# Designs tried in a protein design run: designed miniproteins, single chains. Part 1

Scores and structures below are computed, not measured.

Each design is a single chain, and the fold is of that chain. pLDDT is the mean over its residues in the fold that is shown.

## One batch from the design tools (miniprotein)

Design m1
Fold by ESMFold2-Fast:
Structure m1 (fold): chain A 57 residues (1-57)
Amino acid sequence: EKLKIAAALLIAYKTGRPVKEALERLQRGEPLTPEEQEAVDKAKEIIKSMEETRKKL
């Protein structure tokens, strides 16, 4: 949920594609390009960091 939205925003930023298109592709589980995979990995780390901070606060 949060991961897919964050990844879609990062993909749109890197590739210039519409956020909606990126989000729909992620929701369908379509094959990712290397740029899209990097964005997903970054989104995972950001969410993990935020959840870890939330747990400590």
Scores: mean pLDDT 73

Design m2
Fold by ESMFold2-Fast:
Structure m2 (fold): chain A 84 residues (1-84)
Amino acid sequence: MEELIRRAMELALKAAEAGAAGKPEEAAEYAVEAQLLGMEAHGLPLPSEEQKEAVKKKLAEAFAADPAKAAADAAAIRAAIEEL
C-alpha cells in the first residue's frame, strides 16, 4: 500500500512539474496515472476508460489555466514525499 501511495505521489509531482513547465497534456497524463494508483492503494473502484479520458481533458485544461498553481503544488507534493 505505501509503495503504491509513494509511486502515486511521485507521478503527481511529475504532473505538477510538467504543468508548471507549460506542458498541460503531459501533466494531465501523469496526474491520471497518479489518481489511478491512489485509488488502487485505497481500494476504490477504478474508473472506466470514458471517465479517465474526461478527467484527463479537465486536468489538461486546469494545468493550462494555472501553471503557477502547478508550481505551488509541486513544492507541496515534494514536501509530502519526504514525509513518507
Scores: mean pLDDT 79

Design m3
Fold by ESMFold2-Fast:
Structure m3 (fold): chain A 73 residues (1-73)
Amino acid sequence: SLEELGKRLSKELAEKYEKVKKEDPEKAKEIEKEAAKLEAELREEMAKNPEDEELRVELLLRAYEKLKELLEK
């Protein structure tokens, strides 16, 4: 389900974030800012197409990839 997908992605990102926070607190703070921006953009796009579950999945995966890249750099 979409809810289960979101839960799994959030758990993985949280684990990566905790590692970055421990190793580089300033980088973690910058990632938090980017995450907030991505969340706002995601929320806006979802609001435009609230019934499009396929688009919602695509947007969540795209946000996950961007956050993962930030956490792994």
Scores: mean pLDDT 75

Design m4
Fold by ESMFold2-Fast:
Structure m4 (fold): chain A 81 residues (1-81)
Amino acid sequence: GSGASPEIEALAREAIEKAMEALKLAKTISVINQAIASALRAIGVQAEARYRPDTPEAVLLAEARATLRFAEEVLEKAKKE
C-alpha cells in the first residue's frame, strides 16, 4: 500500500462526515458553498493518501488535520444559522 497511515484515513473520513453534516444543516448559499468546498477538500486528502505513494506521511497528516479543522469550522457555522 501507499505510505498513508490509518490515522490519516480516519481524519479524512471524519472531515468528510462533518462536511456532509454541515451541508445537511446549511441554510445560506455561502455556508452551502463552504460545506461543498470542505467535502471536496476532504475527499481530495483521502484520494491523495490512497493513490500518491510519493507524498510524505507528515505532509498528508498535516493536510488531513487542517482539512478536519476546516470541516469543523464550517459545521459550527451551519449550526448557528
Scores: mean pLDDT 81

Design m5
Fold by ESMFold2-Fast:
Structure m5 (fold): chain A 65 residues (1-65)
Amino acid sequence: SEKEQLLKDSIEALEKEINEMKKYGDRQIEEARKKSPELAEKVKKTMEENIKKGQEYIDKLKESY
């Protein structure tokens, strides 16, 4: 159904976004580490929380099947 296709497309788009966020986050952590280990830790925690929230949203969408 069109409804199922939209849900699948949304999940795929969000999974791609999470993968991009992971790559971006890794680079940001590396750059922050060059400036300060403390800054790198803060950036890492922020990125981990954002990724976790995104994954939880994807999981919730998958449960709607």
Scores: mean pLDDT 83

Design m6
Fold by ESMFold2-Fast:
Structure m6 (fold): chain A 70 residues (1-70)
Amino acid sequence: KEEEGKELRERVERLAALARTMAEQGRYEDVRLLLKEIRRLAQKAKELGDNETYKLAEEAAREVEALLAA
């Protein structure tokens, strides 16, 4: 349902924003845990056939991974 996709997208966006805040605080272990959760949500979106949310979550995962590589 559309509502499930909206909740997944909002959750991905919230986790990505939290990861940026944690990275600014030097809390890189928390950033790694948030990256894991974003990737889990990407897999869930893929299983639901929600390609839009899957692409959003994969993009968010790449951005969060870049925070760990800096």
Scores: mean pLDDT 81

Design m8
Fold by ESMFold2-Fast:
Structure m8 (fold): chain A 72 residues (1-72)
Amino acid sequence: MEEVEKKAKEALELAMEALKKAKTLEEINRAIGLALQAIGILFENEKLGGTEELLKEAEELLEEAKELLKRV
């Protein structure tokens, strides 16, 4: 479980960095893809608990990406 959370956290960190550096639609879409991968990992393990916090972070990241897409 701990390792799964670590992988999801790393994927989310990569997604956040990609989104912060994103200046084009392609770069924003790449960040969204990374966030979706993290959500997939967390979803498979949510029944074990402890993943709600990371899922919330992923959802917030996706909302930020969608808002950014509206501005581009």
Scores: mean pLDDT 73

Design m9
Fold by ESMFold2-Fast:
Structure m9 (fold): chain A 57 residues (1-57)
Amino acid sequence: MKEKLELEAEASLLVMKGTILKKMGKEEEAKELYRKAGELLRKAGAPEEEAEAIAEA
């Protein structure tokens, strides 16, 4: 089972990858990665608003 900090680090990597895809015009793929990052943040115990903001980015 992953520790909270490890889940947060994984979410950060997904956000970075999503941002790169968004810059390449792959908005649908970027949204999927941001959604996954939000889910990992929720599992890590982050506030719902923070997880939602990341998922919507």
Scores: mean pLDDT 75

Design m10
Fold by ESMFold2-Fast:
Structure m10 (fold): chain A 64 residues (1-64)
Amino acid sequence: MEEALEEALKYAPNLDPELVRQAIEAGAKGDDEKAEEYLRKLMEKGATPEQVGAVAYAIAKARE
């Protein structure tokens, strides 16, 4: 989890780290609905599609 968070924040340092952490935790638990809600919230706060993609990739890595 911490490794996935660090990687995501390297690509998206301007994002809210608590919100990024919540997205990764929800995704790692297999709660895709909750993870999608957090990703949408990041986009509403100004995250680019590339930054959202980086967080989604971190979620995928955290599931392994």
Scores: mean pLDDT 77

Design m11
Fold by ESMFold2-Fast:
Structure m11 (fold): chain A 61 residues (1-61)
Amino acid sequence: GPLPEELSKLKRERALELAKITNEEEREKFLKEFDEELKEWLKKHYPELYEEVKEYEARLK
């Protein structure tokens, strides 16, 4: 099904903030922090989806 509106909003807001960052080191830090925030959000609100994402990422190794 479609992603929750809250998740879509979060991704959009973070993409706009990322677009303002021109320094590569700051961009890498922002992306890492966003990845951690997104994973914590999924774990809290959609634990089943979080486990599927972890399994998928593990299989790609």
Scores: mean pLDDT 73

Design m12
Fold by ESMFold2-Fast:
Structure m12 (fold): chain A 62 residues (1-62)
Amino acid sequence: MPGDVYRAVRDTPLVGAGVTVLPKGTLIEVLSFSEDGKMVLGRSLETGAVGLVGMDDLEPVA
């Protein structure tokens, strides 16, 4: 759901205005899902960086 928090299960690229690598364990707030559900537009809770992250690199928190 948008607003849900996910955790990176591995180092993963965040693709926005540039590419940032998010370390394993980074918390990401979901802003929206792609139409196929394979990607998330997310915001890093630690840095505020916004971009696309692969769902396979994420797990739900609680």
Scores: mean pLDDT 78

Design m13
Fold by ESMFold2-Fast:
Structure m13 (fold): chain A 56 residues (1-56)
Amino acid sequence: SKVSEEVLKELERLARESPNPGARAAAQKGLEEARQGASTEKARKGLEQAKVIDGL
């Protein structure tokens, strides 16, 4: 249930700074899952999803 600090920081950045509201929502979901004890792998998948949406 430990999430990489780099993953958390990147999720937080996307949640606050992405111009795409869908990417912000996906990043916020990833952060909430991390707070609930999600694995680093699950957090990385959430970050990847947010990045894909951010690139749309």
Scores: mean pLDDT 77

Design m14
Fold by ESMFold2-Fast:
Structure m14 (fold): chain A 56 residues (1-56)
Amino acid sequence: DAAREALRRGRPQEAHDHAVRALLRDPDDEEALRLLAEALRRLGQPGAAEGVLALL
């Protein structure tokens, strides 16, 4: 998963972009929602991350 690999490499902005792209393709992708939330936390936006997780 490109988003997970970006997070593993310490690239939260790339992880965010990959997770958003995955959600545009499949809005029910819970893995992509979790990866988006983790990317937002690493980007210093914990409130936005909680908002994303509330969609689960």
Scores: mean pLDDT 82

Design m15
Fold by ESMFold2-Fast:
Structure m15 (fold): chain A 74 residues (1-74)
Amino acid sequence: EIVDKKAKEYEKQFEEALKRGDLKSAATAYANMAEAYLYKGDFEKAKEYVQKALELDPTNQKAKGILNTLDILE
């Protein structure tokens, strides 16, 4: 399926951060991908990426915010 250009850019940022061992930046990239899917209305993928972001950095504020939004929307 066609992926948003912004989501692909965040995917690249994730890969580069992971290669550097920068788990916080990698988590932020996942959180940004979750936000992109949330704006598309793909709540299932948004939830998957939010969970991955929190696995890398459980203190990521953006990921927590997106998870709260998804919990309200269900």
Scores: mean pLDDT 78

Design m16
Fold by ESMFold2-Fast:
Structure m16 (fold): chain A 116 residues (1-116)
Amino acid sequence: MNPLATASLAIILGHFAEGRARGEAAGAPAVSRAELDEVALEIARRQNELATREGVELGDRTTIEVGAAETTRPMVEGLLAGVEAAAATYPEAIATVILDNGDAALLAEQEAIIAA
């Protein structure tokens, strides 16, 4: 694994963990499955867009396990913020994350976007 890609991934995971802590503290409700699916596909598209913009290839995939019943709005906001912050900090090493909610079709759709 590229050391910069590892550092970039750590930023995403840090924002996700902060979002989880905020959601727990606030008693935030879980997002709908449809909202989680939309966010997963948006993250995949945004990662591909950022990599294309910087002229770099997307690295090794890291799967983040998320359940719609367990994933809150602050966690989703954390993932989105983390992707942007990671790309801004390490534009030469765009971290690649895929969300797994147990739906093989969602995983396949994210992979297809990233591969394009």
Scores: mean pLDDT 83

Design m17
Fold by ESMFold2-Fast:
Structure m17 (fold): chain A 82 residues (1-82)
Amino acid sequence: SKEEKRQKLLEKLREAVEALINKDYEGFDKAVEEMLSLIEDEETKEKVRKLFEQARKAIDEGNYEEFAKLVQEIQKLLLESV
């Protein structure tokens, strides 16, 4: 269902965020790949992928404010994709 897809996207977002905070890049890549597999629109997939690349860079640079903003943008795109 639409609700099950929404919940799964949010679960994968949480897993990706937790992996980045823990510097678990393998777990991050896996969570992002699984999340993208649930998105049907190719333009949305590309936007989400790019935002995660920016989020990873922000957290690596210690820019937690930018990281939080990027995570919020990803969440909005994911919820709009369902």
Scores: mean pLDDT 87

Design m18
Fold by ESMFold2-Fast:
Structure m18 (fold): chain A 78 residues (1-78)
Amino acid sequence: MEIEKLTEEFVKVAEEAAKRFTEGDANALLSAANMAKKHLSVAPTAARGAANIARKVGDEKSAKELEELAKKLEEALK
């Protein structure tokens, strides 16, 4: 239950951030979010990957939010 809610929040943050990215970076971010929806066990890794993409394009706010969600997802999977 907790991991599903955290994954939904990750997807929401990723979809919102992707609207501001170039097509290539947006597609990479949305692919990470889609993979997390299909396989909850990879959600922490997907969120960390998404945070790295956001940081690379200069969206520090989204990167920090995604990194925090990755940590919460890792804790929820324990």
Scores: mean pLDDT 82

Design m19
Fold by ESMFold2-Fast:
Parts: structure tokens; C-alpha cells; sequence
Structure m19 (fold): chain A 55 residues (1-55)
């Protein structure tokens, strides 16, 4: 269905966003920025899981 196609694309977008936050963690020397991005990854993974459950 069109809904399934949209959900698959949204899941991929969340994967890209998670990857971006992981890159910030790897490259940053700022512990506060690292902690913020670690929290962001948790939220993005939760949202990605919700989308997966709708398939």
C-alpha cells in the first residue's frame, strides 16, 4: 500500500538521522554535545521502532 511505502521511506530517513548523530559523537570533543546526541539517538530509535511496528 502507499502507506507501507511511506513508512519504509520514513524508516530510512530515521536511519540517516541516527547515522548523522553517531557521526557527531565520533567527531566531537565536546562532552555536552556528545551527551545531547546520545539522547537524540535514543529518541530517533524509539520513533523508528514505532514506524516499523506499523508495517
Amino acid sequence: SSMDEKLKLLILLYQVSIGSSRLVIEKSTNPELVARNEKEIQLLEERRQELLERL
Scores: mean pLDDT 86

Design m20
Fold by ESMFold2-Fast:
Structure m20 (fold): chain A 57 residues (1-57)
Amino acid sequence: SKEREKIIEKAKKIMEELLKKGKSRADALKEALKYALENTKDPKLKEELKEKLKELE
C-alpha cells in the first residue's frame, strides 16, 4: 500500500542516516524497525517487524 511504502522508505532513510553517523548496523536497523513498527497500521507488517526486532535482541 502507499502508506506502507512511505513508512518503509522513511525507515530506510533513518537507517542510512544512523549508519553515516557511525552507529552499528544492528543499532541502525533496530531504530529503523522501531520507527516502522510505531508508524505502520498494517497488522502483517507489525508482526514481521516484531519478529525482526526479537531476532536482534
Scores: mean pLDDT 79

Design m21
Fold by ESMFold2-Fast:
Structure m21 (fold): chain A 58 residues (1-58)
Amino acid sequence: SPELEALLERTVAALRAGRRAEALRLLGELTRRISTLPQEEQDRELARLEARLSAVAA
């Protein structure tokens, strides 16, 4: 969804900028919203989140 995509990009941007408190808050909101989705969509969005976070940590 566009809202989840926007939250993911904001979370990644906060992590890259070293804004840890903001990143944690955004990550909490992102995972909360993902948990409300059907299981198949949760799995897809969590995999996307994991891939983006791994890329930032590399």
Scores: mean pLDDT 83

Design m22
Fold by ESMFold2-Fast:
Structure m22 (fold): chain A 56 residues (1-56)
Amino acid sequence: DAEIARVEAAAREAFSGDGARTVAGAGRHDILEAAKVSPEEARRAAERGVASLRAA
């Protein structure tokens, strides 16, 4: 699950990096909204995020 955990973490940052972060003043609620991302989409975004980090 270490690999899955890393992928999920990258997905959370990718999803919150645009909308959730700008409204992070509320804190918990915005984080919960970002964490609500569907597992399937989270995995796709995480894969792209990891690929971008490697290319950087």
Scores: mean pLDDT 53

Design m23
Fold by ESMFold2-Fast:
Structure m23 (fold): chain A 57 residues (1-57)
Amino acid sequence: MAALRALEERYEQAIRDRGLQLTLNPPDLGVDGPLRFLRALEEERERGRRAIEAAAA
């Protein structure tokens, strides 16, 4: 339980940090810029999901 909670907190913080990083230093926002932004956030979200699953196993 405690280890899962710690990973959830790290997961939330990582997504927040990634969102701030992308907001302050946005990638090239050409024609597909919004999709690239969303994909970067989704990658961070998926990383957190895998970490939580590994801890739960």
Scores: mean pLDDT 67

Design m24
Fold by ESMFold2-Fast:
Structure m24 (fold): chain A 84 residues (1-84)
Amino acid sequence: MSPEEREELEKEIVLAMLRIDYAVTLLAAKNAGASEEALERLRRVGEEGIARVEAAESVEEAERIARETREELRRLLEEAIEAT
């Protein structure tokens, strides 16, 4: 593969992993009986994070954004569960 193709593939992997984490987090919140406001916040953070990873200029930036997004999703999930 060219260096460009390899970088694109690595970004696709980061993106796929973030999408999985987002889906699992959202499902966990729904199963816990999270409010509509909490679910909306989770969707906003997850969707914005995914968009930022897609727009990232490098694999390193994509990994950083994905990590930050996962940390925010975990915090929001904890808050959503406490609020139920």
Scores: mean pLDDT 85

Design m25
Fold by ESMFold2-Fast:
Structure m25 (fold): chain A 81 residues (1-81)
Amino acid sequence: SLEAAQASAAASLTEEVVEEAVEEAKSGTKEGILGALGLVVVASFAGRDDAAARLYRAIAEALEAKGDPDAEAFRERAERL
């Protein structure tokens, strides 16, 4: 069921998984940023707004360090959650 799938997704979002994804995104690598974007989709599906906000913030910081104008959009997404 959808509810069971969401519960399973939430259970997979351990503190270790989220922390690792945040650190990888902050490193500014393409793989790290894309990995965090993928995990945001899972976190949003699971109703884990806390995890999604942390991941969006990490992506925003990485993009800001690169001078990417999309950084502000990700920061706003984090603040909305």
Scores: mean pLDDT 85

Design m26
Fold by ESMFold2-Fast:
Structure m26 (fold): chain A 56 residues (1-56)
Amino acid sequence: SKQEEAGKLARQAAEGKISVEEAAKKISELTGVEVKAKDGEELGREVARLIAQGKL
């Protein structure tokens, strides 16, 4: 699901396996909503917001 993929991307960015910018870009493409984050914490909050809005 989109939610599982977005959660995996956010986790990979938090672990330093991919950049936060790359994860945000992929989540933006996945959801059709522009996601911007400067760090892993902000990216995690954006993913949670999208889930709460039913976009994930």
Scores: mean pLDDT 80

Design m27
Fold by ESMFold2-Fast:
Structure m27 (fold): chain A 82 residues (1-82)
Amino acid sequence: HHEELLDEIIKIRGYSEEKAAEMRKRYEALQPEFDARVAKIEAEYQKKLEENKDDPEKQREIRFEYDVELGLLEIEFAVDIL
């Protein structure tokens, strides 16, 4: 999860305790908005998957689109935390 990734980044980069605390506060402040946007994306893609449950190729395409959309959202929020 994003919290684990943030912890690993802080550890690897050797950020000060003060800077790490500020980054964690930003993460906590942004998490509800991020979670809400993820839930909306998940609901949309779950609907698409159900509509195409008998088409494995189309489901594969939909899952790829989902992964791309989530990745872009993660990059957006990572910039706001850093």
Scores: mean pLDDT 79

Design m28
Fold by ESMFold2-Fast:
Structure m28 (fold): chain A 80 residues (1-80)
Amino acid sequence: SMEERREEIRRFVEKLLKEITKEMEEELKKKGVSQEERLKIQEKFMLKARELEKKLLAGEISKEEMEKELREFAKKLLEE
């Protein structure tokens, strides 16, 4: 059902976001990035995550494509 698909996507996204945000926070702390800058980076990441989740819910992208794009975006944010 559509409800079961939405719950599956929600669980996938929740797990993915927890994993990536934990990895990002650990890396930024190791680099000595300030709390203020880490919060700004987290905000940018979450905005991208929301955009991709909407596309995933609409069937416009796959789970694999969402993970790849989020990980690439996280890497870009860590290199800025």
Scores: mean pLDDT 86

Design m29
Fold by ESMFold2-Fast:
Structure m29 (fold): chain A 77 residues (1-77)
Amino acid sequence: STVQPFKPPKNEKEKKLSKLFEEILGVSPVGVTNDFFKLGGDSIKAKKLLEKVKKELGITVSLDKFLEDPTIEGILK
């Protein structure tokens, strides 16, 4: 959608996840509703992201679960 608003990270978990998305994808800024794969991510980058999310935030998300909603908001559900 050409009208989808950019939603900036509001809390520390969202800010950390935004930075991790930016580091993995090499793009900035990343909003909390931006689709990881639409930003240029692939399955290898997604696995690397999820390992960093587990290490940095203690959040365990499977690749299959991430594929259902590949956004910062999707990780934080």
Scores: mean pLDDT 82

Design m30
Fold by ESMFold2-Fast:
Structure m30 (fold): chain A 78 residues (1-78)
Amino acid sequence: SLREEAERLIEEAEEARRRGDYRTAALLYGKAGSLYFQAGDLEKAIEAYEKAVELAREAGDEGLATAAQLQLKYVKEA
């Protein structure tokens, strides 16, 4: 299911974060947010995108941070 795939991606993201790979962690959280949004779980989508923004900023990837911030804004305004 979309939820199970999103949960697996978050587990992979936390593993990436623990090894200091903040960019990969941000990408995986962003993908999980998209899957939660598709599943209609707005609260979990918001949480995942908020984590994607934080991690992208830690990685110094302003493009990824901006993309995640835009997705977060759209989900919150929906």
Scores: mean pLDDT 89

Design m31
Fold by ESMFold2-Fast:
Structure m31 (fold): chain A 97 residues (1-97)
Amino acid sequence: SLEEAVKHLKEAIEALENGDFDTAVEHYRRAAELFAKAGNPLAAELAAAVMSSILKQQGREDEAKRILEATYEALAEVLDGPTAEWARKGIERVRAE
């Protein structure tokens, strides 16, 4: 699913360049989910962070928190040991904000 994740990332960037923030958010969300399920924590976190930034600028902070939390939960399911613990701490950090 890395190929699908990269495709969604490209579509998100194109939508963002065109000022279509809702389309960009949807594609970044899908990219983050796919990167998380593929066990790529850095790519998942970066995609989720860009989406969160867009949503927060639009006053949609609760949606940003839900998607970040879901991304870290997906990472915690596929990662092990210290990296899974890092993902679980990510969930707590999002909840504390």
Scores: mean pLDDT 78

Design m32
Fold by ESMFold2-Fast:
Structure m32 (fold): chain A 91 residues (1-91)
Amino acid sequence: SLSKEQLELQIEAAMIRIEAAVVKLAAEKSELPEEVKEEILKLAEEAIRLALEAEKAAEEGDYKKAEELLKKAREKVKEAERLLEEALKKL
């Protein structure tokens, strides 16, 4: 069975991946300029990668590394969301 701490980190990583996937889908379906789409997609994909690395670190018992990776993943998804929102306002 997963420890409570490990489970909490895995849930957080999964939520970040869902949020990043939603931002990615919104950007891909938008009428935004291609260069702006590419930047949003890059940030969202970086967030997904970091969240997946955090899940692996949590599974290996490296909770400090998992927390640091999740913090970076959250920063990337927030930047992607900010860029998407600002770009959509200019349409």
Scores: mean pLDDT 88

Design m33
Fold by ESMFold2-Fast:
Structure m33 (fold): chain A 65 residues (1-65)
Amino acid sequence: SAGAEKAVAAAEKAAEQGNAAAASVAGYDHLRLGDKEGAVKAAEYALKADPNNATAKTILEKAKA
């Protein structure tokens, strides 16, 4: 969806800037919208910035449930 594309792009940009927290926020926005696919992508970008990010791991678990 257009919303998923936008939030994934925001998560990617945040991860490129080393901001795993901002990428994780994008992942939660996707979960709130019911977009599990976008949530997974945003969490993957957060984990690229910080592989130990607990928030990103939580988003992945919720998106896969």
Scores: mean pLDDT 75

Design m34
Fold by ESMFold2-Fast:
Structure m34 (fold): chain A 66 residues (1-66)
Amino acid sequence: GRVVVSGLRDATTATAVALKAIGYGGEAEVDTGETTRVVGSGLDPEGAREVAEVGESGGGRAEVEE
């Protein structure tokens, strides 16, 4: 699965989200602009859920894609 986390303004939080995706065997792409966005891909449902939870706890908005 894929998870998109947007609205992150803190690079440390974005790094935590990216590392969580990698830790579940996925890939992570970090995009830094006015706000930081992290895309996690190649995740199983458990990994996608955990990445989304970390992103939301960091003040971001998470979207889990099937």
Scores: mean pLDDT 78

Design m35
Fold by ESMFold2-Fast:
Structure m35 (fold): chain A 83 residues (1-83)
Amino acid sequence: SAMAQEEERKKTFEEIQAILDSQIARAEKMGDQETVEALQKIRNAIEEEYERDTTAEELRSKYNALMEEMIAERLQKYREALG
């Protein structure tokens, strides 16, 4: 039903938001401003996606894609710092 789909969307959004808020808070305490900025961009993108007529599956897919991109960028910077 449409109500069940909206409940799943809301739950998925709230779960992603909680994870991002927690990670942003940790990065802020560590003084890792680059990670704070990257996570805030992901948070904003997920909020924008939630305001569209997207499914819970699409929200999860978008979150996963953005997190993978961030991890790839951090790994690249880590490799450059090592050699």
Scores: mean pLDDT 84

Design m36
Fold by ESMFold2-Fast:
Structure m36 (fold): chain A 65 residues (1-65)
Amino acid sequence: KAEYIEEIAKIEEEEGRYLKAGLLYIGAAELTKDEKRRAELYRKAAEAFEKAGKLEEAARARALA
């Protein structure tokens, strides 16, 4: 379920593993059918990718939000 993936993403983010967090937020967004929730998860992925220094990945995630 998307909720479990989001919980793991938050743990990875707290541990400073921003790239993993971003990828997990993308995965949670792709499993979510709610448009507003999906947009929120893509935004979280973009923020995580920015913290990881992955600016291209962050830009792509923002475009999906």
Scores: mean pLDDT 83

Design m37
Fold by ESMFold2-Fast:
Structure m37 (fold): chain A 99 residues (1-99)
Amino acid sequence: MEKLEEELEELKKRAEEALKKGDVKGALEEARRLLELALEALKKGDYELAIKAAEEAARIARKAAELAREQGDEELAFEAEVLEGLAGIVIGVAKLLKK
C-alpha cells in the first residue's frame, strides 16, 4: 500500500503541472492513472486509498473538462466527463465495501 500512496502523490503533481501548462491530454492521462491506482487499491481492500485516488481523478478530470471546453475541444471535454463519472462510481463502491 505504501508504494500506491507514493504513486498517488506523483500522479497528482504531474496532473496539476499539465493543467497549469494547458495540457488537457496530459492531465487526462494522469487522471486515468489515478483511476487505475484507485481500482488497484480497491482490489487490494484499501478502501481509504481507493477513495482518495478516485477523488483526485474526479477533481483533475473536472478541471480538464473545463479547460478542454475553453480550448474548443468538445471530444476531450466529453472524455474528461466520462472519467469523472467513472471515478464517482469507484468512490461509491469503495464506501459501500468499507462498511
Scores: mean pLDDT 86

Design m38
Fold by ESMFold2-Fast:
Structure m38 (fold): chain A 60 residues (1-60)
Amino acid sequence: EEEELRRRLEEQRAAAKAAGADITPVTFPSEEERQAHLEALRAAFAAGEDVRTVILEPPP
C-alpha cells in the first residue's frame, strides 16, 4: 500500500542516515522537506521508476 511504502522508504532513509558515512546532507531543516522528498520517491515509484537510492541531489 502507498502508506506502507512511504513508511518503508522513510525507514530505509533513516537507516542510511544512521550510517551517515555516504549520506552528506542527511538532515532536513523541517518536516515538510522530509515529506517532500518522500513524495518525490513515491511519485517515482508510482511511475514505475527504479527507486533504489534517492537520498538527495546527486550532483554537487
Scores: mean pLDDT 56

Design m39
Fold by ESMFold2-Fast:
Structure m39 (fold): chain A 76 residues (1-76)
Amino acid sequence: MKAEEELIERIVEEIVESFRAMADSIYKLGIEKAKAKNNEEEIKEFEKEYEKLLKIIEEDEKRLRETALEDYRRIK
């Protein structure tokens, strides 16, 4: 049982890590485009939205982990 819970946690971590990598790539592209336009407001908005997105991802990781573990524990 413990080993299966650890496997579930690893799967969730891999999924979340992939999502974070994708979000980071999109953010970097957005910042580069904003810098090319020399638009300080757009740069600041991208930074703000990215910080907000990182918090959402962190909260979603916790919820996904808890939900997956709860579902597994309810089955047996």
Scores: mean pLDDT 77

